Designed miniproteins, single chains, continued (5). Designs and how they scored, part 20

Each design is a single chain, and the fold is of that chain. pLDDT is the mean over its residues in the fold that is shown.

## One batch from the design tools (miniprotein)

Design m16703
Fold by ESMFold2-Fast:
Structure m16703 (fold): chain A 76 residues (1-76)
Amino acid sequence: SKAEEAKKYAEKAIEALKQGDINKALAYGGRALEYATEAFGPDSKAVKYLQKGMSAASKGDLEGAIKYFEKAIKEI
């Protein structure tokens, strides 16, 4: 399902962040955001947390990005 794909890519984004690979994290986070938007809609908590995680990652805030992606997974 699109929800399962969203969770899978969010988990891959967290793994990339733990390795310090921001570019890979943004690629996986972007895929998670696409699937979560299709599964839950743009106003869902999952999508809002993924957007916050993407913003944190783009600024080099790895800890903040991980926290938001973990919150997003709990909403999926």
Scores: mean pLDDT 90

Design m16704
Fold by ESMFold2-Fast:
Structure m16704 (fold): chain A 68 residues (1-68)
Amino acid sequence: SMSLLEEIRRILREGGASEEEIQEVLEAVKNGDLERAQRLLVRLLLRGKISAEQAERIGRLALEAVSL
């Protein structure tokens, strides 16, 4: 769903992820590559670009998006 992808984009942008980083995460989610999406989210978390709560919420939204 585009609305789920837009919510993921919003959370990443609020955390301070770059547009390039946001596009990489959204591409992984769109392709159903949840392993890549998880690796990218862990990298953003370690770089202080998102919080643990934001990473958990994005992961949940990504699972929902793949299920549609």
Scores: mean pLDDT 85

Design m16705
Fold by ESMFold2-Fast:
Structure m16705 (fold): chain A 74 residues (1-74)
Amino acid sequence: MWDPATARAAIATLEALLAKDPTRADYWEALGFARYDLGDYEGAVAALEKALELDPESKNELLKAKLEEAKKKL
């Protein structure tokens, strides 16, 4: 499991990167995972759905599993 300090640092970095290029599905996916690890399930769902919207043919089963788990927490 991610250390909370590492997750917070990752979120800040990913948000800054996405502010410059919001079309990066991989950055949205990483942001969703980091938000999930911090218990921000609403933010995790939004980020993971955005990642899937940008790359709908993604075969990342972990992304799909995290999205379902985050939705169950809402």
Scores: mean pLDDT 77

Design m16706
Fold by ESMFold2-Fast:
Structure m16706 (fold): chain A 62 residues (1-62)
Amino acid sequence: SKEEEIERLLEEAKRLLSEGNYVEATRKLAQARKLMEELGVPQEEITEKIRRITAEGLREAA
């Protein structure tokens, strides 16, 4: 499902952020955003979700 694909993309982006691979992480986040938009998720919710995942990934980079 698209929901499952979004979850996997966000999980992979979080891992890439923790590894310091910001270029690939940004591409995964962009793909997830596009799928969330296709599902009609509100823009505010999409932005908040991406910010949370980004913060979590960067925190794990320590």
Scores: mean pLDDT 83

Design m16707
Fold by ESMFold2-Fast:
Structure m16707 (fold): chain A 95 residues (1-95)
Amino acid sequence: GEMEERRERGRREVEEGIEELRRDFLEEAEELLKLSDEEFEKKLLEELGLSEEEVKELKKLLEEFEKEKDENKKIALAFYIITRINYLAQKAKEK
């Protein structure tokens, strides 16, 4: 029925949205991996205002992301890294 077709379309749209979000986080984490150590440190310390300790934490998380072979764990690490950077950058700007 029309109601069942509507629910099925809604489920597909949500699944497609989740896959798009997964790709976005993976792409952002991969772009960070493309930066040299010097570029990464300058970006996070100078442009975003993070501390050296916060940058070291994030660098270790990126190394774990690079080495992770489980797709679900890799996505979870990407999500955590990107949200952590955004949170710390926002906090630094509030000073």
Scores: mean pLDDT 77

Design m16708
Fold by ESMFold2-Fast:
Structure m16708 (fold): chain A 96 residues (1-96)
Amino acid sequence: IMPGTATLRANPEDADAWTQLGLLYYHNGDYEKAIEYFQKAIELDPENVRAWYNLGLAYYKMGDYQSAIDAFNRALALDPTNERARANLQKVQAKM
């Protein structure tokens, strides 16, 4: 059960707020909650590169390398100049 339906690009600040909450849990080592909040950010703004990138980082910390690769590839599809996403994609591929 998630609030908001997918046509809502009107609240990019809400998507950023969810991304910030995800980052808080990520830094506390709670990667499962970080993933939940990054997914909420993506539901509000599917083009949020930052949420996709951080989702990849959280999956990588969980050891879910395939989901991490998928998330980094989505971030790169939205912003091909994201050097951090490319570097982390290479890093996670080295773990497989």
Scores: mean pLDDT 80

Design m16709
Fold by ESMFold2-Fast:
Structure m16709 (fold): chain A 79 residues (1-79)
Amino acid sequence: HMEEMAEEVEKKSKEYERKAQQLTDEANRYLQEAIEALRKGDVEKAKELINKATELQKKSDEYQRKAENYRKGAEELKA
């Protein structure tokens, strides 16, 4: 039934939103560590941590896009 499919798709959208938030939180943690590395003059470690944060943020953005696509799909199934 389309209504049950819409609910399942909405559930996936919310799961992807949660994953995106978790990845953003982890990226922010790496950014804080990068700031501490810079304070200690460890520029190379700071670059590594910033790169890790950037990769996590990219993954978060991908999950956010997936969440939006699933949300739109659920709306279409309800129409």
Scores: mean pLDDT 84

Design m16710
Fold by ESMFold2-Fast:
Structure m16710 (fold): chain A 75 residues (1-75)
Amino acid sequence: SEAEEQALKEVDEHVAAAGAALKAGDLEAAVAHLEKAAEVARRYLEATLEGEEREEALRLLEEHVARLIEAIRAA
């Protein structure tokens, strides 16, 4: 799955950037990078899944991203 490998690589790059921003104390940059990682994941899920499975996967992604953003901003 070349598309899966590419999506995971792009997510990893954005997550690494978010981690670097957190280490530097830049919470807003960390949130921005996390939102970019989430956008890549959403596009991959929309391209790969259909129907109820897609809707559930997107809902879970949004819930997890929202919790991570809340945790970052609470730090």
Scores: mean pLDDT 86

Design m16711
Fold by ESMFold2-Fast:
Structure m16711 (fold): chain A 62 residues (1-62)
Amino acid sequence: MEEVRKLIEEAAEALDEGNKEKAIELAEKAIEKANELEKKGDSFEAGVLRVAAAVVLTLARK
């Protein structure tokens, strides 16, 4: 979980810096790792983190 949270934080920082490409890359990595955590049975936290990453991704693609 901590790794996914850090990726989301880094993606948000990249978005704030105007680096949309980096924000998209980091958000996609966060979603991928959240999917791995869901396979291990931690589905609720993985779901919450995936939604947070998807929000950053949506903002970066605008």
Scores: mean pLDDT 77

Design m16712
Fold by ESMFold2-Fast:
Structure m16712 (fold): chain A 90 residues (1-90)
Amino acid sequence: KKYENKLGKEPLIKSKKIETETQTADGVTTTRTRITYELNEKANEFEVDVATALALIDAVASIPQDAKEVRTRILEESLTKVVVETEATV
């Protein structure tokens, strides 16, 4: 009935991209994980906040178990795209 509209059934997140970069210098290993979510064109501000929360959960899940220092940042948050980055030092 109320959800009969096919366009209204499109997922909030159109695509996910996860990029991991590892750098070792002076015996310290830094792993950066960047998560990019591309959003549905009909996303509202509340749905953007939900997508950001989901991206942060994915970012935290990427942290190495033996990390000494962890930093997570929201690089971009818009109606079309959410980008978060986690930097972990071992």
Scores: mean pLDDT 74

Design m16713
Fold by ESMFold2-Fast:
Structure m16713 (fold): chain A 69 residues (1-69)
Amino acid sequence: AVEEVRELLREAGVEEEVIEVAVELTEEYLKNKDDPSKKAAIETATAIYLIGAGVEEEVILKVLEIMEK
């Protein structure tokens, strides 16, 4: 999951700083996998962060899909 997110964002041409934040958010999501409210909050925060960083919507949706595994 974490490495899948890193590779996806790198292939999409996203800056390494943005990738590392997205990876940290993915790790936080996985740590809170048993808490639906925290998962939803992290998922929302991830989407908002990547939108603000100028990441393509299709790429953001793929990141969220990987996190939900």
Scores: mean pLDDT 80

Design m16714
Fold by ESMFold2-Fast:
Structure m16714 (fold): chain A 64 residues (1-64)
Amino acid sequence: IDKLKEIFSEILGVSPVNEDDNFFRLGGDYYKAKELIKKIKEELGKDIPLSDFINNPTIKGIVS
């Protein structure tokens, strides 16, 4: 979770990020969402379909 908060903060340029904060409401867009998913795969080895992320664009949605 802490690593996901760091990745979200890095991609969005905002801190703090809470587990239930909506990525797109924090200023994320489609391009940033693609960057986020790529970074999560590179650093955590977790592959997240973009469609799944768009349906629940939160840290808690990723860890569930």
Scores: mean pLDDT 79

Design m16715
Fold by ESMFold2-Fast:
Parts: C-alpha cells; sequence; structure tokens
Structure m16715 (fold): chain A 60 residues (1-60)
C-alpha cells in the first residue's frame, strides 16, 4: 500500500498530532503526504514527500 518512507512519515505525523501539535506546518505536511500518496507521477510524489519531510523535521 504505502512505501516504507511514506509509512514512517505518516507515523511521525500521527505522533505529533497525538501530542497536540496542531501547527500550520503540521497541517501542511499532512496535506503534502496525502497528495504524494494520491499522485500517479513518481517524480511529483517524491517532490511532495521531500517537502513534507522538511516540514516534519522542522517540527521535531
Amino acid sequence: MLSPEERELGERLAQLLKEGNFSKALWEAMELLSQAVSTPDPKKRQELLERAKELVDSLE
């Protein structure tokens, strides 16, 4: 279903959400991950994943 990278990022986002981090950056990272897993374009998918990862890294 999801790649290991997408699954790991999803778990990190779920953990931040569980901890009560409702920042704009968290919402944007969740939206980017959702768009990445829904895109049929591998290049666009990777670009969206990288942007989501950068946002998550900024929150940790």
Scores: mean pLDDT 77

Design m16716
Fold by ESMFold2-Fast:
Structure m16716 (fold): chain A 68 residues (1-68)
Amino acid sequence: KTVTATLEVDPSWTDEEILEKIRKELDIEGLVVDVSVTVDGKTKKVTRDELIELLKAHPKVTLTLTLK
């Protein structure tokens, strides 16, 4: 199962603030097994650290979450 959400952050935020925004917007953190991001129409699987860095460079992205 997958869930898609659009996420917008301020690149001046700390990593912890960005991560908290991700958790609040998705509201399913305990069920997520994989995280992917869509940038420029291309979807890639990313780690949490890679996602935070990506959001600093691209403050608005579409996230795809794979649930167990």
Scores: mean pLDDT 71

Design m16717
Fold by ESMFold2-Fast:
Structure m16717 (fold): chain A 64 residues (1-64)
Amino acid sequence: SAAEKERALKGAENGLKGAKEAKSRATAQTIAHESERLVELAKELGDEEAVKKAEEALKQAKEA
C-alpha cells in the first residue's frame, strides 16, 4: 500500500541519518541489521526509492 511504501522510505531515510551519525560500532551494527530488513521489505513493496536509501544506509553502517 502507499502507506507501507511511505513508512519504508521514512525508515530508510532515518536509517541513513543514523548510519552517518553513528559513533560506535555497536550502533552501526544495529543500523546495518535494521537496514537489511528494510531492503527486503522495500523490495517486496516494489519501492525502488526506499530500496536505494536502505542500501545506502546499510553500506554506510558497514563502513563504520
Scores: mean pLDDT 78

Design m16718
Fold by ESMFold2-Fast:
Structure m16718 (fold): chain A 72 residues (1-72)
Amino acid sequence: LSPTELRVLEALAAAEEPLSAAELAERTGLSQSTVRRTLARLEARGLVAAEEGKTTLYSLTPAGAAAVEAAR
């Protein structure tokens, strides 16, 4: 995992709830474009799940939680 990917995963783990890309940007200090690009890569790897609706929300998968713990 890159440092940016780990930061996004840790923010999701700390929140314990689904977050939008905008909320993740505020929590991580990253730009929304960086967060969206990072989330797309994490989703492709099965580390986050996207819930499409009026606003797309992202949640940590069990594999994502394990990846955060392994990086400590």
Scores: mean pLDDT 83

Design m16719
Fold by ESMFold2-Fast:
Structure m16719 (fold): chain A 81 residues (1-81)
Amino acid sequence: MEEEIEKLRAEVAKDPRVQLTVDMYVKAIKEAIEKDDEETVENILKSLPEVLRALGATDEQAEIALRYVKLVYEKLKEEKS
């Protein structure tokens, strides 16, 4: 899992706009996890690909970013337990 997260982070970092958006969403997910707000996490994950596409990201970039954020969410959820 950690190696896959690092690999996906490297792909996300290739586009500064994608990286900034992903970092903002990860921060929002961390706050939602602290509040035990699973509905907010689901809404964030659903909106991320649409926001990235609206900013001009490709479908591939949006998919990679979503996969990265999902793995980060799983890791953060385990660390809270």
Scores: mean pLDDT 81

Design m16720
Fold by ESMFold2-Fast:
Structure m16720 (fold): chain A 79 residues (1-79)
Amino acid sequence: MMSEEQKLLKKALEAVRKGDWETARKYLKELTKLLGFDEEETERFINAFEKHVRGEKVSKEQAEKDRKILDKVFGRISK
């Protein structure tokens, strides 16, 4: 069965597909909170996720930081 973390991620992705970024952000915040991330890590994760989905061009330094926070969050979902 899917974990609560996986369910929240699916709901966020469904909201993204519908163009509902407010709902997507809500589920991503619930996901990171459930995984024990602080507010700063949560905002970094959501910003990185949104930029990646939108195809926004970022600096190489920012892309490395974004990759690290995305890997950290997604790595905990597989616990």
Scores: mean pLDDT 79

Design m16721
Fold by ESMFold2-Fast:
Structure m16721 (fold): chain A 63 residues (1-63)
Amino acid sequence: SDADLLDTRLATLDLAAEALPELAEAYRAIRDEAEALRAAGAPDADVLARVSAREAELVAAAA
């Protein structure tokens, strides 16, 4: 389900923050935004798309 995919993605962001301490605050910010959107009633598919876009921007900026 989209909820299970989102839960897995949020867990992956936590692991990325642990693995890349210089980017930890940025990954936590993405997770916090996702949790806030989910709490506000945004569809899980839309939250997943937002997380993916934010993570891609962060990775591109770090390269």
Scores: mean pLDDT 84

Design m16722
Fold by ESMFold2-Fast:
Structure m16722 (fold): chain A 50 residues (1-50)
Amino acid sequence: SREEKERRIGRAMADLIRETNDPNPSVREIAERAGVSQGTVSEYRRSKGL
């Protein structure tokens, strides 16, 4: 579901920031960690006003 994908993306972003000390992980890195497409990550960020 959309909510499940959003939770996975949020967790992936938080985990990447913590593990890499990079506050701005790339869409590609987030998509790979979350197991979703780069388009899904881009839509998530757009829906959050990012």
Scores: mean pLDDT 79

Design m16723
Fold by ESMFold2-Fast:
Structure m16723 (fold): chain A 79 residues (1-79)
Amino acid sequence: KKERVLEATAGLLGTEKSKEAEQYVKKAMQALGEGKFEEAVELLKKALEIDPENKEAIAALVALEEDEEEKKKLEEKLK
């Protein structure tokens, strides 16, 4: 554990952020199933605040976003 302090810390931070972001993505997908699109968008934005590179959250926001400029910003993060 301590033998790889920097690598383990970087990996752990990424894993923790990904797990928290995944929880918000799951809640957003449930909200979408209930027709709560505004709540789903807020949850997806929260997921991106935690993990800005979460591809599932970005893809879901791209699908919900109707502003072409905002879609392009999100799609750039998917690449």
Scores: mean pLDDT 68

Design m16724
Fold by ESMFold2-Fast:
Structure m16724 (fold): chain A 85 residues (1-85)
Amino acid sequence: SKMIEYLEGAIKLLKKLLKKGVKTLSSDDLVELLMKELNISREEAEELVDYILLQLQKLRSEDLDVNDVLKVLEEELKRLLEEEK
């Protein structure tokens, strides 16, 4: 599934950011990073970020904790992998 590949890529990116000491990101920064690292469209990156905001119950104007974003993506990846079996 293309979505599973995107989630795995996003999780890898966020873990890399944590290792570099990046603890928080704006929603706009996350969109730009997802586009660059995953080579996806702005629309696809925006859709993923909107999902993250919904799960965290945050507004687009609020900064995102990288650990919280990572948990959301790992939970969604687990859900999709269970549906594919």
Scores: mean pLDDT 83

Design m16725
Fold by ESMFold2-Fast:
Structure m16725 (fold): chain A 72 residues (1-72)
Amino acid sequence: SMAEERARELLRQARELLEKAKEYLENGDYDMARELAKQAGRLAVEAYRLSPALRPEAMELIREAQELIKEA
């Protein structure tokens, strides 16, 4: 469905943002790491709402985003 395709794209974008957040965290840029992790979390929550089939993957990314926000 179009909703599932949209959810998959949101999860792809969320993963890219989480990777960038990790890079900023490793370099000591806590403000950028936190902001990118927050953006990733928002996209993962949107994906969770759009596709029941993708909820486990979305939940994993939401948890990763929350962990990065706490570490930053």
Scores: mean pLDDT 90

Design m16726
Fold by ESMFold2-Fast:
Structure m16726 (fold): chain A 64 residues (1-64)
Amino acid sequence: MREEAERLIAQGEEAIKQKDYKTASDYYLQAAQLYLQLGDEERAAEAYGKSTEAFKKAVEQEKK
């Protein structure tokens, strides 16, 4: 679980580098859910924040 959450964060960061904000948001959200399941509220909140920021950027791209 924790290792899987870390992989999801890494995949989200790679998606951000590729400017694939939709994919990044999805990976960060999945990581947040896994951290929440583990009781790691701090890591979950951090991942949710990253997911929200990526989602906002994705919406900005779709605004075209």
Scores: mean pLDDT 81

Design m16727
Fold by ESMFold2-Fast:
Structure m16727 (fold): chain A 116 residues (1-116)
Amino acid sequence: SEERRRLLERARELAEEARRKLEEAIEAARKAAEENPEKRKEYEGIINLARWALRAVDAAEAGDVATALANFEAALGVAEVAAERAKEVGDEEVKELFEETARLLREAARALREAL
């Protein structure tokens, strides 16, 4: 249907924006790790979570609607954990990037649920 097509396109656009925010978060975390070598291990953990979420978003775009929904929900959960880790190390910028990523993925998942 036309409504289903619009929902799928909305989910795609939200996922593309989430991918950009995840890439920004990875870059910000890398710079923070260089500037704060005492927190390098914590930032490496945050970067690994972001990379996992990015792979899940990529898998979502390659799959059917049900597979895409599962991957967006998994990426959402990981982004929320990454935001909490960023908060624990005192990095408000990286935290806000992951919170924005989680918001975008939550909206993408909602659009896909409506399309099912």
Scores: mean pLDDT 88

Design m16728
Fold by ESMFold2-Fast:
Structure m16728 (fold): chain A 71 residues (1-71)
Amino acid sequence: SLVDKIKELLAQGLNLAEIVEELKKEGYSAEEIAKALRELGFSDEAVEAARRLAEGEDPEKVFRELAARQV
């Protein structure tokens, strides 16, 4: 499942921005990524930031915001 995929990426040491980028490369939608992150207990702020990144927002901007939120 997508949730299991995200758990594997987290275990490999990827941060949220790197996980979203990898999932986009594999063809997952912003909605699918957001839903899976929420199921894993990520904050509403982190889920929204991940959705923005998945929809093609500037990765540098999103990365800086995620770093400030300790995600």
Scores: mean pLDDT 77

Design m16729
Fold by ESMFold2-Fast:
Structure m16729 (fold): chain A 55 residues (1-55)
Amino acid sequence: ALSVLEWTELQIETLSREELERVVRFLEAMLAHADPETAAQIREAIARLRARLAE
């Protein structure tokens, strides 16, 4: 299994900008229903994806 960071980097390398924006929206929706540990991991993934999209 991939770590959250490894999974996030794989998405950045594989997906288009539009697909990455959809992934961010999906993760933000999941964040509303996540437990604190899962929420922390989702927030890290969102932050990395948003940083890539801001470039």
Scores: mean pLDDT 81

Design m16730
Fold by ESMFold2-Fast:
Structure m16730 (fold): chain A 67 residues (1-67)
Amino acid sequence: HMSEIEYVNRVAQAAAAGKTDEAIKILEEAYEKGYSPETLRNIAFAARVAGNDEVAKKAEELAEKAS
C-alpha cells in the first residue's frame, strides 16, 4: 500500500508540474505492476485537482481495464 501511495504522489507531482508525458509513463508503470482500480482512480482524482485532464482521463481508462 505504501508503494501505491508513492505512485499516486509521483503522478500527482508530475501532473501538477505540467509534465504530462512523464505522469502518464509513471501511471502506466503503476498499471503494469498491478495496482488496484482504487489506486488508479485516486490518481485520476489527484490529476483532475491539479488541472491535468489528460492524465486524469488516462488513469480512468486504466482503472476500468483493471476492474
Scores: mean pLDDT 80

Design m16731
Fold by ESMFold2-Fast:
Structure m16731 (fold): chain A 78 residues (1-78)
Amino acid sequence: MLEAIESKIPKEVIDRVLELVEKAKEPVTAAEIAEALGLSQKTVSTVLNILENKGLVESEVVRDENGNFVTRYRAAKK
């Protein structure tokens, strides 16, 4: 079932999320990507999971300035 959901996300959306992560000077959050691309955070999170599973992006959990845990993403493609 989840694979069917993956197949319904346009490749252009996946490419745009990947390009933004690659273009980013520092690791970015799903919220930052959603704002930059005009996408929902839910869509961006799904795309990031697909990209992580493919080894194209890496996630890291860091503490923000308020002490909250935040997941940030960076390009891992070679």
Scores: mean pLDDT 75

Design m16732
Fold by ESMFold2-Fast:
Structure m16732 (fold): chain A 57 residues (1-57)
Amino acid sequence: MAEEYLEKARKYLEEGKYDEAISFAKQAIWKADEEGNVELLKEAARIYSEALRKKEA
């Protein structure tokens, strides 16, 4: 489920594991898009962007 990937992405982001956060956020985006869940897709994209930003900083 997209929600499970999103929760994992959040957890890894909070733990500073940015590569894992990016991977799970991508999976959450793909699954949310397939399910047509626009709200989840937006949230997953936000976390993906945040993880990328923190990895580059």
Scores: mean pLDDT 82

Design m16733
Fold by ESMFold2-Fast:
Structure m16733 (fold): chain A 55 residues (1-55)
Amino acid sequence: SKEIKDMIDYAKERSEKVREKMRELKAQGKELTVEDFRKIHEEVRKEMEAERKKK
């Protein structure tokens, strides 16, 4: 079903976005703190909300 696949893809995209941001900061040699991790989660949440409006 397209609905089920969309839900799975959404959950996958959400976790992937967090990991991508973490990898990008790590590649820049930035020291990632717990506070930074929380901020990344917040940014991903906002991005997902924006994507929901787009789709």
Scores: mean pLDDT 75

Design m16734
Fold by ESMFold2-Fast:
Structure m16734 (fold): chain A 80 residues (1-80)
Amino acid sequence: SAEELIEEAEELLKEGKYKEAAEKALEALKEALKKAETKEQILRAIGGILRVIGLMLDGKYKEAAEEGIEAAKEVLKMLE
């Protein structure tokens, strides 16, 4: 689930495994996007994915993980 992927990303971030954390955060966002039903939810998830990918391409894996975790949490909150 997206919630489990967020937890894994947070654990990897605490361990200093920034690239793996960013990859898990991106997977969490992809899972959140699959559950998105409204235009606002879809755009927030897509925006988060693009921002995470951009940060990863710049080698900013810690920032990518932090951004991806926050974006995934926001999308899941919008699904409530």
Scores: mean pLDDT 87

Design m16735
Fold by ESMFold2-Fast:
Structure m16735 (fold): chain A 70 residues (1-70)
Amino acid sequence: AYAERAAAAREAAEAWFAAKSPEQRAVIREIADRLRAIGDALDKGLEKARKEGLSVKEAIDIGAKEFAAA
């Protein structure tokens, strides 16, 4: 089930992260923060697209522009 797969993936990710050096963990956290910012920009693009009745392709383009502006 989804919950079981999500739990297994989380456990594997936690074990992988715990095996890294403090320096490697700092780099991983920095990358994760950047990926989170990309996700936020895409969410803003999707919200704007919904309000204007735009296609998924147009929504992705708007998200990319929001990311570039952030």
Scores: mean pLDDT 72

Design m16736
Fold by ESMFold2-Fast:
Structure m16736 (fold): chain A 68 residues (1-68)
Amino acid sequence: GLAGERAGGEGAAAGDAAAGAAGGSQMYKNWTPGVRAGMGAATLGLALGGSAEAAARAHQGKYDDGGP
């Protein structure tokens, strides 16, 4: 439902903002191990519902808005 969509969207945005505020360097550090884990989890997540893939896709959309 739409209520779940709002909660999910705000959760993703809040998490991204919190990560940025806490320290972007930490996200970069997690990118190297997280990318490998995310790729593996994406394959598994697709079978279960695409949790990792959906999260990555949502984050990619926000990154595009924050481009140069």
Scores: mean pLDDT 48

Design m16737
Fold by ESMFold2-Fast:
Structure m16737 (fold): chain A 74 residues (1-74)
Amino acid sequence: MEKIRKQLMEIVENNGSEEEIEKLAEQAKKDGLTYEDFLRHIFSPLNAEAMKSEDIEYARKIIEYTELFKKYLF
């Protein structure tokens, strides 16, 4: 969980492509990531990071990349 969350944030920070998100989602599926795991260990923590950020563009990127990751996971 932490490894995938850190890799997702690395993609966010580097303005990574949709293909990079798709590849990370594919890896997460192979690692057995469930919808509940996604909500608890990725979605909720990253939304909390976005909510406390004063950088609106950074917050928006976190939300967009997290939603895109969810799309490829499920």
Scores: mean pLDDT 79

Design m16738
Fold by ESMFold2-Fast:
Structure m16738 (fold): chain A 55 residues (1-55)
Amino acid sequence: SSIDRIRALIDELAEKQPKDLVITQLRILMSQMDPSNPEDVAKAELFQQAIEELE
């Protein structure tokens, strides 16, 4: 599913890049989400949770 792919991408970024750069990338991805699309809302929530866990 798209959500499982997003989780895999977050994990890959965290493995390969410094924490600050990962947070920056996740914030950019969140800004690209459409708040009128329920799938994008779910993706944005995953990005927000990942940012909070990294901070």
Scores: mean pLDDT 80

Design m16739
Fold by ESMFold2-Fast:
Structure m16739 (fold): chain A 67 residues (1-67)
Amino acid sequence: NEELYKKALELIEEAERLAREGRYKEAGQLLRQADKIASKLPEELRKEVLERIEEVERRGVRLVLSQ
């Protein structure tokens, strides 16, 4: 759990960096990976990861739903 939580936060941090550089597609891919990890976390840690994802989305990155 702790290891997955840390990994999700690292992905979000990298996504934020990519978003600041205008690399929105790559940032979105990392946010999707973090979201997948969040689904495997306990509810409390999952909420924290999802909140951080929302923070990055406010910087011009959107999670893209794909088929």
Scores: mean pLDDT 76

Design m16740
Fold by ESMFold2-Fast:
Structure m16740 (fold): chain A 60 residues (1-60)
Amino acid sequence: SKEIVEKAAKQVEEANSAAAARAGAGDLLKAGYITEEGARKARQAPTGKEGAEAIREGAK
């Protein structure tokens, strides 16, 4: 699942928005690819870049 998480994280960075990070984190959490803590940090991130970093750190 690390490849799926990295692809999603790059898409969040390219979208350059906190909203994209929140949406991406929610989808990845529901699919079981990231931890609850990673998703929470991504949803709280003020930027897409910080959200993408939280998604990568939360990878299972």
Scores: mean pLDDT 82

